Designed miniproteins, single chains, continued (5). Designs and how they scored, part 89

Each design is a single chain, and the fold is of that chain. pLDDT is the mean over its residues in the fold that is shown.

## One batch from the design tools (miniprotein)

Design m19080
Fold by ESMFold2-Fast:
Structure m19080 (fold): chain A 80 residues (1-80)
Amino acid sequence: SLLEEAQKLLEEAKRLKEEIREGGDLEKSLERVQEILEELQKKRPEFLASTGETTIAHGEAMRAAIEAKKLAEEALKKKA
């Protein structure tokens, strides 16, 4: 279901955020976060056509992925 897809992407984005914070592979984590954002954007019309829980889950997944991306980009800047 769309709700399950959004929840799965949300959990993955949260996990990537933790991996970034713990000093994991920043470039690999950034690539995966970008893939998650692309998937959420591609399916956005389907999520927005759904009822409240699915729309909320999509919004939370987008927010978590954006936060993870910012953390990875900031961590990479500190290494340069």
Scores: mean pLDDT 79

Design m19081
Fold by ESMFold2-Fast:
Structure m19081 (fold): chain A 99 residues (1-99)
Amino acid sequence: MTLAERLAAGDISEEEAIELLTKEVPEELARAAVEFAKALLAEDAEKAAEAAKRLAELQEEYLEKNGELTESDRKRLEEIKEKAEELIKENLERKKALE
C-alpha cells in the first residue's frame, strides 16, 4: 500500500525500500517484496507472478521459523504460489504459440 506508491512516485529507491523493510523482516523477504512491487509498477504480469511466488515462499519460511505460521496463513500462501505457477505456465504456453 505505501511501499509501491512511494516507489512509483520515485520518492524512494529500491535500496532504500529494502533498508526500511529489513528493520521489520529479513533481507531476503524485503528484497522479494520490493521485486514484486516493481513488477506490479512495470505491469509485467510474468515477473509479478514469479516475484509473488518467491515472496509467498519466503513469508512461509519466515513465519514457520518464528513459530507464527497459522493453518490460515499456510493455506493462503499455498494458494498464492499455485496461482503464480499457473500464470507462469500460461505465459510460457502463449510464448510457444507465438513462435
Scores: mean pLDDT 72

Design m19082
Fold by ESMFold2-Fast:
Structure m19082 (fold): chain A 103 residues (1-103)
Amino acid sequence: SDSQIIKKLKELVIKLLQNTINTAKELNASQDILDKLEQVRKETEEKLKKATSFDELKKVIDETIKKLDEIARQTKNKQVKLEIESTVALMRMALTVAEKEIS
């Protein structure tokens, strides 16, 4: 059902953001970068809670991707940049798969 797809996509996005923050910490990301990633996670979780349709969910995820791309450009840590870029790629793939499954 569309509701199950929406629920699973929300859970996946939250998990991806938390994993990215944890990995960035392990990779010794600067406090500034960690604070920005945590802010993106908090804002995304709040907006995802309010999203009730796939179109609303897609807008939230697209905005999250834009913010992550900006953070990736600001980091001087190449491993942290690759981790954020990997997360963005996974979010884009998840959106594409979900869009094909939505009625």
Scores: mean pLDDT 90

Design m19083
Fold by ESMFold2-Fast:
Order: sequence, then C-alpha cells, then structure tokens
Structure m19083 (fold): chain A 85 residues (1-85)
Amino acid sequence: PITREQALALWEETRAALEAAGDARSLALLDAIENRDQAAIDAYIDEVSATLGESRETVRRGVLVIKAAIDGWDAAEWQALQDKL
C-alpha cells in the first residue's frame, strides 16, 4: 500500500517527467481527463506508461489514486484503497 504523501509525490514526479519530456499533448490530455474522456485517459496512460516503463494497469491505478488524493478522500476511503492495492 502507498500513503497519500507517496501518491502526491508520484503525481509530481510523473508531471515533472512529462514536462521534461516536452510532451505538449499532456496539457490537452489533462483537460480531457478532467472531462472524463475515456479515450483520452487511455492515451494519457499509454504515454505515461511508455515514459516511466511501467504497465498500463500500474499507471492507471497511480493516476486514479493521485486524483482521489487531490479530490480530498477521507482517511476511511484512503484505507479502503490501500487495502485494495
């Protein structure tokens, strides 16, 4: 299991890596993710997976965990997620 602090650190690391890579598509994909565009979410996961060398499933879980942390999940919701991970 990961902590909320680790999830936020992973988000910052992922964002910094994409910015360093000069991936101009990242901003457009972030907007599409905010609008719950599943196709754009999948494209983002593919790009991050390729950049970090991790599986799509791992990246997807990380993105969802970090988004949940940003959205303000309470301690019980975080514990339930950590038990699943």
Scores: mean pLDDT 63

Design m19084
Fold by ESMFold2-Fast:
Structure m19084 (fold): chain A 94 residues (1-94)
Amino acid sequence: SPLEARLEELLAGLLERLRAATTEEQMLDVYEQAAMAVAIAAHHDPETARRLFERFAAEALELLRSRGWEAVAAQVERDRARLLTHLDALAAAQ
């Protein structure tokens, strides 16, 4: 779908920004942008939004842990759990 292609392209660009990030603050900013884009997309297609977000979040967490940014990784994991719960509720309401 056009939404899936657009969201996938956006998240791929955000992953590249995540890899280029040199501070924990920059990584959190990129992650928040991804979470916001996913939340907006979920209004139209919650299943696609959830699937693409899970892939993004998994790669983000692996990158954070590989850099030893454990505190940021823990925050991202909590935010991920919250967003996934919200997306599951949206999907169940349809």
Scores: mean pLDDT 83

Design m19085
Fold by ESMFold2-Fast:
Structure m19085 (fold): chain A 90 residues (1-90)
Amino acid sequence: MEEKKREVAEMLRKVRELSLAGKELSDEEQEEFEKLAEENKEVVEEIDRIVKEAAETGDWEAAIKKLREKGYEEIAEVLEEMYEERKKRA
């Protein structure tokens, strides 16, 4: 469902922003994230598989393309933003 995919993408953006600020997720935010992951287990597992493959191969561009092809456009956008930020630091 498009709405659930958007919620997952928003949570990933929030985790990224906190990481960039050197902050940890609060207990409440962690519970919300776990609940969202449980409610969207199939979507989360598919995303995790694609992200893990990208981490092992280093081919983040292929992972972003694969997410877009599967209709996870908002999640692909978040991953692309994270990849570009990593490039700027390297």
Scores: mean pLDDT 70

Design m19086
Fold by ESMFold2-Fast:
Structure m19086 (fold): chain A 74 residues (1-74)
Amino acid sequence: MGAKIGAVQRDILKLAEENGGYVSAEQVRELLLEHGFPEEVAEKVEEEIKKKYGGRASGVVAASVVTTIALKEA
């Protein structure tokens, strides 16, 4: 789990740098699925970003949401 979380965080931060500091909820879901996280975890992260941040979050915020939800499902 820890290694997958670290890899996803790195990809989120890189994607945010390429997109003016932000990532969409859909982009974060896609990265989670690419890294082998369960569909349920990916959907919960997408929903949280949509509800709390209007579907777009900074790389740091998106990485924090991923870490929080992934640890709850472990």
Scores: mean pLDDT 81

Design m19087
Fold by ESMFold2-Fast:
Structure m19087 (fold): chain A 113 residues (1-113)
Amino acid sequence: ALTKKEVVGIIKSLVEMVKLGEIKTTSGLVSSAVELMTQQLSSSTDNSYKGKKFPTVGGYLLAPLIDVVGEEKVKEIAKAVKNNDKDKAIQILKEAGFTEDEAKEVVKYLFLE
């Protein structure tokens, strides 16, 4: 989930884009909002954590998992997300001690719904 600070930052960026004439339609506004939210959650500009690069734009969301499952497992989860393999991501999380429900919730965030 986005923090209040992240939501404010996204709203500010969208207002600036409207003022600059980069967004001219309601559908364009919705598309830009989804893109900015995805960028904020996925950190597409920096996929590194502790100096190591992740294979997906979801690296930002995966960083807290390093201390729980280890870096190697996090990279495998990132690969599963990139390959749209939800079952594999759930399996890796369960092997790391997450419950079925916890694993499904984490995967829902990593797949952005």
Scores: mean pLDDT 56

Design m19088
Fold by ESMFold2-Fast:
Structure m19088 (fold): chain A 76 residues (1-76)
Amino acid sequence: MAPTVQELLERGEVLFNKAMFADNVEEGLKALEELYRVYLELPEEHRAPLLAYFRELASRHPFPEVRAKARELLEQ
């Protein structure tokens, strides 16, 4: 069954925290890719909250590779 908007937003918050607090680049990139899949599953009118997560990851993530990937995804 398709997830609800609320379920997708809750999953997005969990994945944002996994990405931001990842112990290594691979874990951070994996969580970021999963976050982007959740973003694409959201109806367009409900995507704005997750854009804030991508902006935060692009600007504040400790690993430059994760920041670069978050910036790339924002430019899609």
Scores: mean pLDDT 84

Design m19089
Fold by ESMFold2-Fast:
Structure m19089 (fold): chain A 77 residues (1-77)
Amino acid sequence: ELEELEKRLRELVLELIKKNDYESIARLIDRVAAIKNTTNSKEEYIEKLKELLKEAEEAIKNNKLLETPPEELIDSS
């Protein structure tokens, strides 16, 4: 489960590298860290990580940036 999610995360990062989309990579990593820091159990971490990966995959397909709380959004289109 967790290993599969980690591999999926690595594949997403590699795909973003190929697209030179380092902003999305940074956002993805920040959101993973936030999930890890705010979840109380391994089960919660796994579930939130699954949701993030699905959201990230959809965003990448649509050339959209992941939603983040800090006000550092710039137009990268």
Scores: mean pLDDT 70

Design m19090
Fold by ESMFold2-Fast:
Structure m19090 (fold): chain A 82 residues (1-82)
Amino acid sequence: MYVAEEVVGAESELGSRLANSVAGFEEDEEVELAVEALFDALKDEPELAKRVLSEAAALLEAQGRTKVAATVRKTAERLMAE
């Protein structure tokens, strides 16, 4: 996970926006739909999608939203396995 020119601000911004959007969700289905929508929006850039989803999950864990973070990670793994 080393990227000398990676715009940490841009990935953190996208990850933060996703995290904030799903932080209030209690239903796994709502979180899954949000993750799927992001993955579809970035389908031409799957590596970027993986990084954004990883950042969102880390931010959710840092915010104490551990269950939501776990659902984000699980959904991302499922989509990447297809």
Scores: mean pLDDT 72

Design m19091
Fold by ESMFold2-Fast:
Structure m19091 (fold): chain A 81 residues (1-81)
Amino acid sequence: MELTEEQFKVLKAIKELMEKNKRPPTREEIAEATGLSLATVERILDELEKQGLVVRDPETGTYYLTVEGFKALEKEEEKRK
C-alpha cells in the first residue's frame, strides 16, 4: 500500500505528536502540525481509518497509529532516504 504525500504527512505528524506529548493527538493538533486545513485533515483521517492505518478513540476524539500504520510510515520513510 503506497501513501499519498498528504497521508504521509498526517501519519508522520501523529507519530511525532505522540512522541512529543506522550499522548495521541486531536485532529486540531494534526492540522496545526501539518499546516493542512482542518477539513483536509478530517478527509485524510477518514481515508486512513478506512485503510486500517489509524484508529479514532470516540471518547477522547484522538487518533492512534495502528501496527499497519507504523509499518506504512516506516516503509515510506525508507523510500525517502
Scores: mean pLDDT 81

Design m19092
Fold by ESMFold2-Fast:
Structure m19092 (fold): chain A 73 residues (1-73)
Amino acid sequence: EKARLEEELERMNQEVDKLIEEFKKTYSPEVVGAVEKVRDMILSLDDETRYMLTTEQIVDILKEVAEEEKAKE
């Protein structure tokens, strides 16, 4: 169970990196930096909490962070 979720975490890391590269084309470096900090915070969560998040949910969270941070400029 946990081993399978670790594989999903690795896949999520790849998808998140791709999303951040797209953000670098669309948003300022400040916005991208904020998204990267949120990504790192999510990845630092304990196993129990992290298992509650899917790759799709994490992608959606990062998109919301980017839009929210841009609005604060």
Scores: mean pLDDT 73

Design m19093
Fold by ESMFold2-Fast:
Structure m19093 (fold): chain A 73 residues (1-73)
Amino acid sequence: MLSQQFVEAIETAEREHGVLHAALVVSTILRDTYHRIDEANKIRDYVENKDEEKAREFVEEMKKRLTEAAKAE
């Protein structure tokens, strides 16, 4: 349930607000839910520098991980 909600939130953010905003959603999930603070801070740094390529890599990797987790539920 939770993993599917995160995928939907990320996909909605990407569709409505673009990949940089989706990357901020990913950063928040990593920090607050998974306690991966260093990874979350790195993603935010890429967003601040408007590095769409790096931001997209993290968004796609997170969507993949969450989709696999949701299928296992």
Scores: mean pLDDT 78

Design m19094
Fold by ESMFold2-Fast:
Formats: sequence, C-alpha cells, structure tokens
Structure m19094 (fold): chain A 94 residues (1-94)
Amino acid sequence: SEEEKKKKELAEKIQEDVAKLVEYLEKNPELAKRLRKAIESGDNKEIAEIIFELEKRGETEIALILGKLLLQRQGIDPSKLTDEEIKEYIRSLL
C-alpha cells in the first residue's frame, strides 16, 4: 500500500541518516566527545555551535541530520519544517 511504502521509505531514510552521522563521528572522535558532553549536559547552545561549525566546513548533510535530531530532542517535529527553517532555528540558539 502507499502508506506502507511511505513508512518504509521514511524508516530507510532515518536509518541512512543515523548511519551517516555515526560514520562521521567515528572519523571525528574529538567532535564525538564534544557532542556527547553537550547532549549529556543539555547544552543546546554548544550543540548549535557544533552544527554551525559543520556547515562552515561544508558538512551540510551531517549538520542538517544533527539539527533534525536536536529539534526532535526539544519535541519539535523536523518533518514539518524546511531545511532552511531548521537552519534558522539552530542559528537562533547561538
């Protein structure tokens, strides 16, 4: 069915995004430690600074994935926002 197809596509996309983020963090262990500390302390400003630094490095896809996860953590559904709205929200935390 169309609903089952959409659910499968969404689940596959989430799984792909998580895999990309994990691979990036494994290659960047200092960033992974910094991110973990910020998440554990609830330092949303530090998470936003990490995302902004990733955008400046050209890691646009990883920055967007992490931004979506930050929104979800705050109870905001990122599927209701455009990529630009997500970026604007993250910039507002700096």
Scores: mean pLDDT 82

Design m19095
Fold by ESMFold2-Fast:
Structure m19095 (fold): chain A 57 residues (1-57)
Amino acid sequence: SLVEEAVERLKAGANGLAEAARLLAAGHSEDQVIEALVRAGLSRESAEAAVATVRAL
């Protein structure tokens, strides 16, 4: 159960990174991408971390 919960959170994080990369590549601003990820169910902290991670790549 705990391992499955960790895997689900990791997959959600990976999906957040992929979506952040897609939206940034499409020309959306960082603020627009953060708001889109938050509306999709990510916490604001996780959304900001995803955008920062994509920008660092």
Scores: mean pLDDT 78

Design m19096
Fold by ESMFold2-Fast:
Structure m19096 (fold): chain A 57 residues (1-57)
Amino acid sequence: TEDTVATVTWVDPASGETVTTTKYFKNTEVGAEQEVTLRSPARPDSTITVTATTVAA
């Protein structure tokens, strides 16, 4: 079991600005699912990039 940092990056189509949300999950099990709430709803044509990285506890 290792900690995981999930970073969600997307471009707000209304402002053109990049929005980044980072969430830290302690003791993440293999295959565990987690939810992240975005501050602004993405439009259907928005690009959302999700990166998950395992980090040392």
Scores: mean pLDDT 61

Design m19097
Fold by ESMFold2-Fast:
Structure m19097 (fold): chain A 79 residues (1-79)
Amino acid sequence: MMSEEEQTELLLKKAKDPSVEVRFEALAEASRSKSEKVATAALTELAKDPDPFVRGMAAMEARTHKNPKVAAAVAEALK
């Protein structure tokens, strides 16, 4: 199985992909992640996305994430 570090690296690569479809896959994977580190890193990157819809969805997923620490961590990382 991939480590959290490996999952974060792969998910960040998808979150920075030139294809919006791949970035939406990263968003869905981040929203389902049980890891605070993985979800926070990916959702923070997607919140900076050039597509305003992707940014909006990333903000929503951070706020409604199953791990309540993700919302605070993403907000802090965006300062």
Scores: mean pLDDT 80

Design m19098
Fold by ESMFold2-Fast:
Structure m19098 (fold): chain A 107 residues (1-107)
Amino acid sequence: SFEEIKKNTELPDNWVLIAGKTLEEVEKQLKEHKALEFVILSKKYRKKGNKYYIYHGIGTKFDENNLNNVYVIDDSLLSEEEKKMLDAAQKLVDEGYEYAGFALLPP
């Protein structure tokens, strides 16, 4: 469940786990958190081999324009902690969320 994944995920200071079934649900969470930055995985672009596929943005806007700009990250560039975070978001996607990831909260 979301709550179980949240409890078992090590997050850097000021990052929170988010997940939704629609763009609107995710953007609503980003706005409620007053997010400064986000990293979001999707059901459409799952990890393949050593590559993660993320949507990355600054602020709270997550709409159809973000879906045109997927970023590819090689796992060799990530710490073990960062990989565990992305794997937690991937587990939420596998459980039925269309989007899952992390939002950076203001201090």
Scores: mean pLDDT 83

Design m19099
Fold by ESMFold2-Fast:
Structure m19099 (fold): chain A 100 residues (1-100)
Amino acid sequence: MKSKGEELEEFIRELIEKYKRGEITPQEAFDEAVKKVREILDEPDLPESTLFGIVLEIISELINRYVKEGKLEEAKELIDFANDIAKARGLPLPDTSIYL
């Protein structure tokens, strides 16, 4: 049996592969990631922004691992994926919120 962290990492990798194949939109990927994190944590009352923060944390750990392994293209794909989701959902970036 895999740990909850390993299960979530594998799920995120699957979402990225589906996104790369054009099978899902950034919005659909966000919704699926949030749903999976909520299921794993069993915390239905957590806001989507908090759940997305957890997803970004896992992506950051995967990026660091890929960089350490010399998988720079895969690391870039993870960064692009996270940025596309944030833009598609209209989530405020820190640098943009200071102008509102």
Scores: mean pLDDT 70

Design m19100
Fold by ESMFold2-Fast:
Structure m19100 (fold): chain A 88 residues (1-88)
Amino acid sequence: ELEELIRRILEEMERVRPIAEEVRAALPDLAPREQMERVVERAREEGLDLFTASMVAARAAGQGASDEEALELFRRELERLRRERAAE
């Protein structure tokens, strides 16, 4: 389960790499944090939901959230993204 989830996240990260390169090329004057926010926005538009949800969890963990809180945020964001796409 966890290994399978990690593999899928890594697969989405591989698809994010060219997006990150495009953002850096187009917006070189943005701070790295702002460039990352643009990358996450584009990843969401491309349907990379696992990556997008994992970045929300990683940000929360970086701001002091517990592992349990970060994992719950990951699950909620993933479900939100799936529902949002299903409504489109």
Scores: mean pLDDT 78

Design m19101
Fold by ESMFold2-Fast:
Structure m19101 (fold): chain A 56 residues (1-56)
Amino acid sequence: MLSEAQKVLDEAKKKNKKIFEKAVKEHIRLVQLGYSDSEIAEELKKVIEEAEKKGL
């Protein structure tokens, strides 16, 4: 089964390339900061929702 963060990234990829690229950059940052998979998935969902609301 895929990690929670990877599932969120896969959903972003299906929606929009720009949103996906933004989510990937945030994923890398959160991994470097030592966040858990579940925490990363939650933050990525917030980033994707914000990007969609901004029309990205």
Scores: mean pLDDT 78

Design m19102
Fold by ESMFold2-Fast:
Structure m19102 (fold): chain A 100 residues (1-100)
Amino acid sequence: SKELEDFIEYLKLVKDSIIEALKNPNLTREEVIELVKEAVDKLIEYFRSKGKDKAAEILRKAGEEIIKVLNDPNLTREEQIEKVKEIFDKAIEEIKKELS
């Protein structure tokens, strides 16, 4: 229970950091993509280090979906933010089910 709560809190903190990067008007699309890749890779390594391989795989797939959204030139920044939130929230829900 406490371990699960700590994992979910960490995921939410990283989600919030990614969303703040997307809202930052001083960052280019490419810079945001690099920050997202680094943040997701750190999450994957963290969960793997804790033996949570299925959670790491969920995060890897979510990261790939987020990068596709950020590389879509037809989406506005606001549309990208909403889609990234949805992808991350779905990943958090799947991880909760996997770790429960």
Scores: mean pLDDT 88

Design m19103
Fold by ESMFold2-Fast:
Structure m19103 (fold): chain A 123 residues (1-123)
Amino acid sequence: NPAEEERRRKLEIARTLLLSIARFRIERLNLSQEEAQKVFEEARREAEELTRNTPTLLELLLAILDRLKETLIELKASPEEVRELFDTFLGLALGYLEREEDREELRRHIEEKLAEVLAALSA
């Protein structure tokens, strides 16, 4: 079933990216093993929710990009951490997209969100 295979692919992509964001939170806050388990469980639940609520892979990636932005602002990430995490997200996310139009749209949103995060952290 192509629709089920697409859903499964989106879920695996969402898990990969959201668990990476969760790991940054855990390391930044020096969370205990028990607290880290709860953060990872929440990231897995969010991956399921976002996969259901985003019809396309591009929409899923844009929703995860918003979560990355929120997390970096909340945790008061350094400009270096922000640039490295956005660069990592860009490299991974572009590799998942098959259409050049979708890659161009994602690049534009990443550039806009990077500027927004850096501006918010400078205020």
Scores: mean pLDDT 87

Design m19104
Fold by ESMFold2-Fast:
Structure m19104 (fold): chain A 63 residues (1-63)
Amino acid sequence: GSNPALVAAGKELEQELAAASGEKPSDAIFKQVVLASEYAAEDNPEGAVAALKEAIDLVKSAP
């Protein structure tokens, strides 16, 4: 998308997930990633950004 906050959050999550990809992410992290994708598909960038930020926090807190 063209939303700078969504792009930035997506990049950060992708970096964190890439670093953690050797281990299976928790179901909670995966749920937030799925929700972010669904919100983006629904043209809800605020929801997508919030879900991505939650996923980032979960990745950092619970590797």
Scores: mean pLDDT 73

Design m19105
Fold by ESMFold2-Fast:
Structure m19105 (fold): chain A 90 residues (1-90)
Amino acid sequence: MEVLELHQEAQRIALEYGDKAESLLKDKEKANEARSLIQTLAGNIINASLHPGSEPATEKTLKEALEKFPGEVSKVIKEAYERAKKLAAE
């Protein structure tokens, strides 16, 4: 996959799962925080595929997100991460 296509698909994943997380949270601050974390995770996975060595930072961000949000939102964040990781693997 070309780098441009990879970035466009990662952005689409971040938008899709960001919307899902937001729908589960009635608090706008928490919804924005979940969306921001999903966007960060998707971007970090793409960066790790292009620049090996950033993986530890991505894993730390995921762990912090899963501990910070309740189970349903944590599932959405994890699904976004797994889908972006699969995309980066082609």
Scores: mean pLDDT 74

Design m19106
Fold by ESMFold2-Fast:
Structure m19106 (fold): chain A 106 residues (1-106)
Amino acid sequence: MSVVEIVEEAIRHVMGLNIKGLERSLEKLTGEPVELPEDASYRELVEKLLEALEKWAEKNKEKAPELSEKLLEKIEEGRANLDKSPAELAEILDELLEIIRKIEES
């Protein structure tokens, strides 16, 4: 499974409030066990997704420095919009996916 496919899966789990599904997707992305609260809110699930993406971006700085910096900037934009509607945040997440795709293709 490509990183783009893993992140698309993770976004679907966030939107569906599927905590266990998100844990599995984040474990695939980071290579580390992920445990989320059973009562995690939409906001908390988005924050955990953005934290995992930040770790992945840091690991790719040597391979794709400019794209990794762009990804980190978009992650910060996502964090600034955590209180916005799911639809508004989805646009930011779509832009994140395009940057991730470019890093994978590098």
Scores: mean pLDDT 83

Design m19107
Fold by ESMFold2-Fast:
Structure m19107 (fold): chain A 95 residues (1-95)
Amino acid sequence: SEAMRKAAEEAAKEVAKKMLELAKKLGIKADVKISIQQVSPDVWAGTVTISADADADTMKRMVAEATRIAKEVQKALGKPILLGTAVKGDPKAAE
């Protein structure tokens, strides 16, 4: 499972990289957090969370694109690795 853990980490990093490139293209500042967990003995999961401050339409686009990127990376892996994404607003924007 060490090889599978490494594969999940690398896949999550690829998703994170593409999400940061998207944020840059949209002209917004974003932060990314990656979490890796073992779901079962043979299945690993990587979750990429992006935090950004943007208008609602831009945030909706980020959600759609993050989902697409994760699906594409997961499909290319061909392994029992689950990739998830989450997009959240900057908590400071709520103050």
Scores: mean pLDDT 80

Design m19108
Fold by ESMFold2-Fast:
Structure m19108 (fold): chain A 60 residues (1-60)
Amino acid sequence: KEEKLEKALEILRKAYEAGVIKSTEDALNATDEQIEEMAKVAGVSPEEVREAIETLKEAI
């Protein structure tokens, strides 16, 4: 479970660095298009991005 949170934070960091999102709030309210872009810049699948967002919602 801890590894899942670390992956979620890495995906967010890469998306923020790429300018796809500007805040954690943007990530939590991401559109399908933003999820696809986050997946592309983080080098993961869109499903992994969705799991990351869900993990972050549960951690807050």
Scores: mean pLDDT 77

Design m19109
Fold by ESMFold2-Fast:
Structure m19109 (fold): chain A 90 residues (1-90)
Amino acid sequence: MEHIKNLEEGIELFEKDLEQLEKEVKEAIEKGADKKVLEDFLKGVERGLQELEQLEKEVPEEAEELRKRLKELKKRLEELKKEIEEELKK
């Protein structure tokens, strides 16, 4: 139970950090931010994806709610990565 609670808290913090990152990336794109700023955001998203892969390994198969949340976070990060990469091509 304590291990699951720690994983849930970690996922909640990750969700809050991702929401903030999504806002910052959208604002940067809207303002025509420097390519270097977008590259820094891309590295942040890539680190987030690696952290999610580690969390997925630690979450038990029975924790369906937590696994669903991790899948949603992964989709959001992959979408954000694609958005940044498309802006970097301009």
Scores: mean pLDDT 82

Design m19110
Fold by ESMFold2-Fast:
Structure m19110 (fold): chain A 73 residues (1-73)
Amino acid sequence: MEPTKEQIGNALRAAVDAIKDLLDPSDVDQAKKAIDDGDYDLADQILLDAMSSHPDKRDEMLARIRKAAEEAL
């Protein structure tokens, strides 16, 4: 089944919320703004760039994102 645009947006918001304590506030704000604007590709790019800047925390971030996304869907 194909997820709705709203479900994709909710999953991205849940992912941002799951790792926002590990990200810079400006990156969190920009990602949420992109999601609110419907620009999911931009939101994904912001999250990937932020994770790439924190290699020591990357595995933890990915685990938390996956868990949050599964609960949002």
Scores: mean pLDDT 76

Design m19111
Fold by ESMFold2-Fast:
Structure m19111 (fold): chain A 63 residues (1-63)
Amino acid sequence: SEQAEVEKKKQEIVDYLNKQGETDLAKSIKTRLDQVQERHDVTVESYENLKLSLEDQIEREKK
């Protein structure tokens, strides 16, 4: 289901942030995304875009 794909993408974001050592940010973002999903419809594409944005930001700060 699309809901399962959304949950998978959310977990990929959380896993990525934890892998980068951003554990507090991962927890904060997971909580925020959980709250958004309870109140609003979200798409896999919106979470894919969020993940790409976070990856770009973290990789730029790391280099």
Scores: mean pLDDT 80

Design m19112
Fold by ESMFold2-Fast:
Structure m19112 (fold): chain A 111 residues (1-111)
Amino acid sequence: MKESVLLAALTAQTSAFFYLLRRMKTKKPPVEEAKRELLGLLDDTIAILDDFIREFGNRDPEMARLAEDLRRRLEEQRRRVERARTLDELIEIAGETVDLLRRFMAEYMAL
């Protein structure tokens, strides 16, 4: 198995999404507040992937393809967040995003 700075960064982001999920379920913040926070986490995660593809894509093209697929899926989640009207919708999107990150990390480790 390969250890990667990317895996460490995505693990940290996954934890941040879990923390937000817990806060949405327990604190029930205003939808607009939760939406801004979730968009921020998505934007940060996309930026991490963009930086990694830029720096390492030429050296590790198979990993770059997996990162580009994840990036596209995160952009889809970002559009869903912008359209969300309820806290329950944001909770669902955040949970699905965690699953996407976990799947990517498992696929990357299998390379």
Scores: mean pLDDT 84

Design m19113
Fold by ESMFold2-Fast:
Structure m19113 (fold): chain A 65 residues (1-65)
Amino acid sequence: SSALAQKIRELIKKMEEAIRRKDFELYKEYLSQLVDVINQSKDLALQREATKKASEGIDKARALK
């Protein structure tokens, strides 16, 4: 779904902004929402891209602590 793909991209953008703000709790909230949305996607490329981005973001966010 085009709407689902747009939702995934917006959540990734919000996660990146949370990392820039050093707001780890906000980052975890968006990550939780992203995981739920990914499970509804039929686009394997979007699923893989989102998973990779989330893993990299988690590592970066943990490094800030």
Scores: mean pLDDT 73

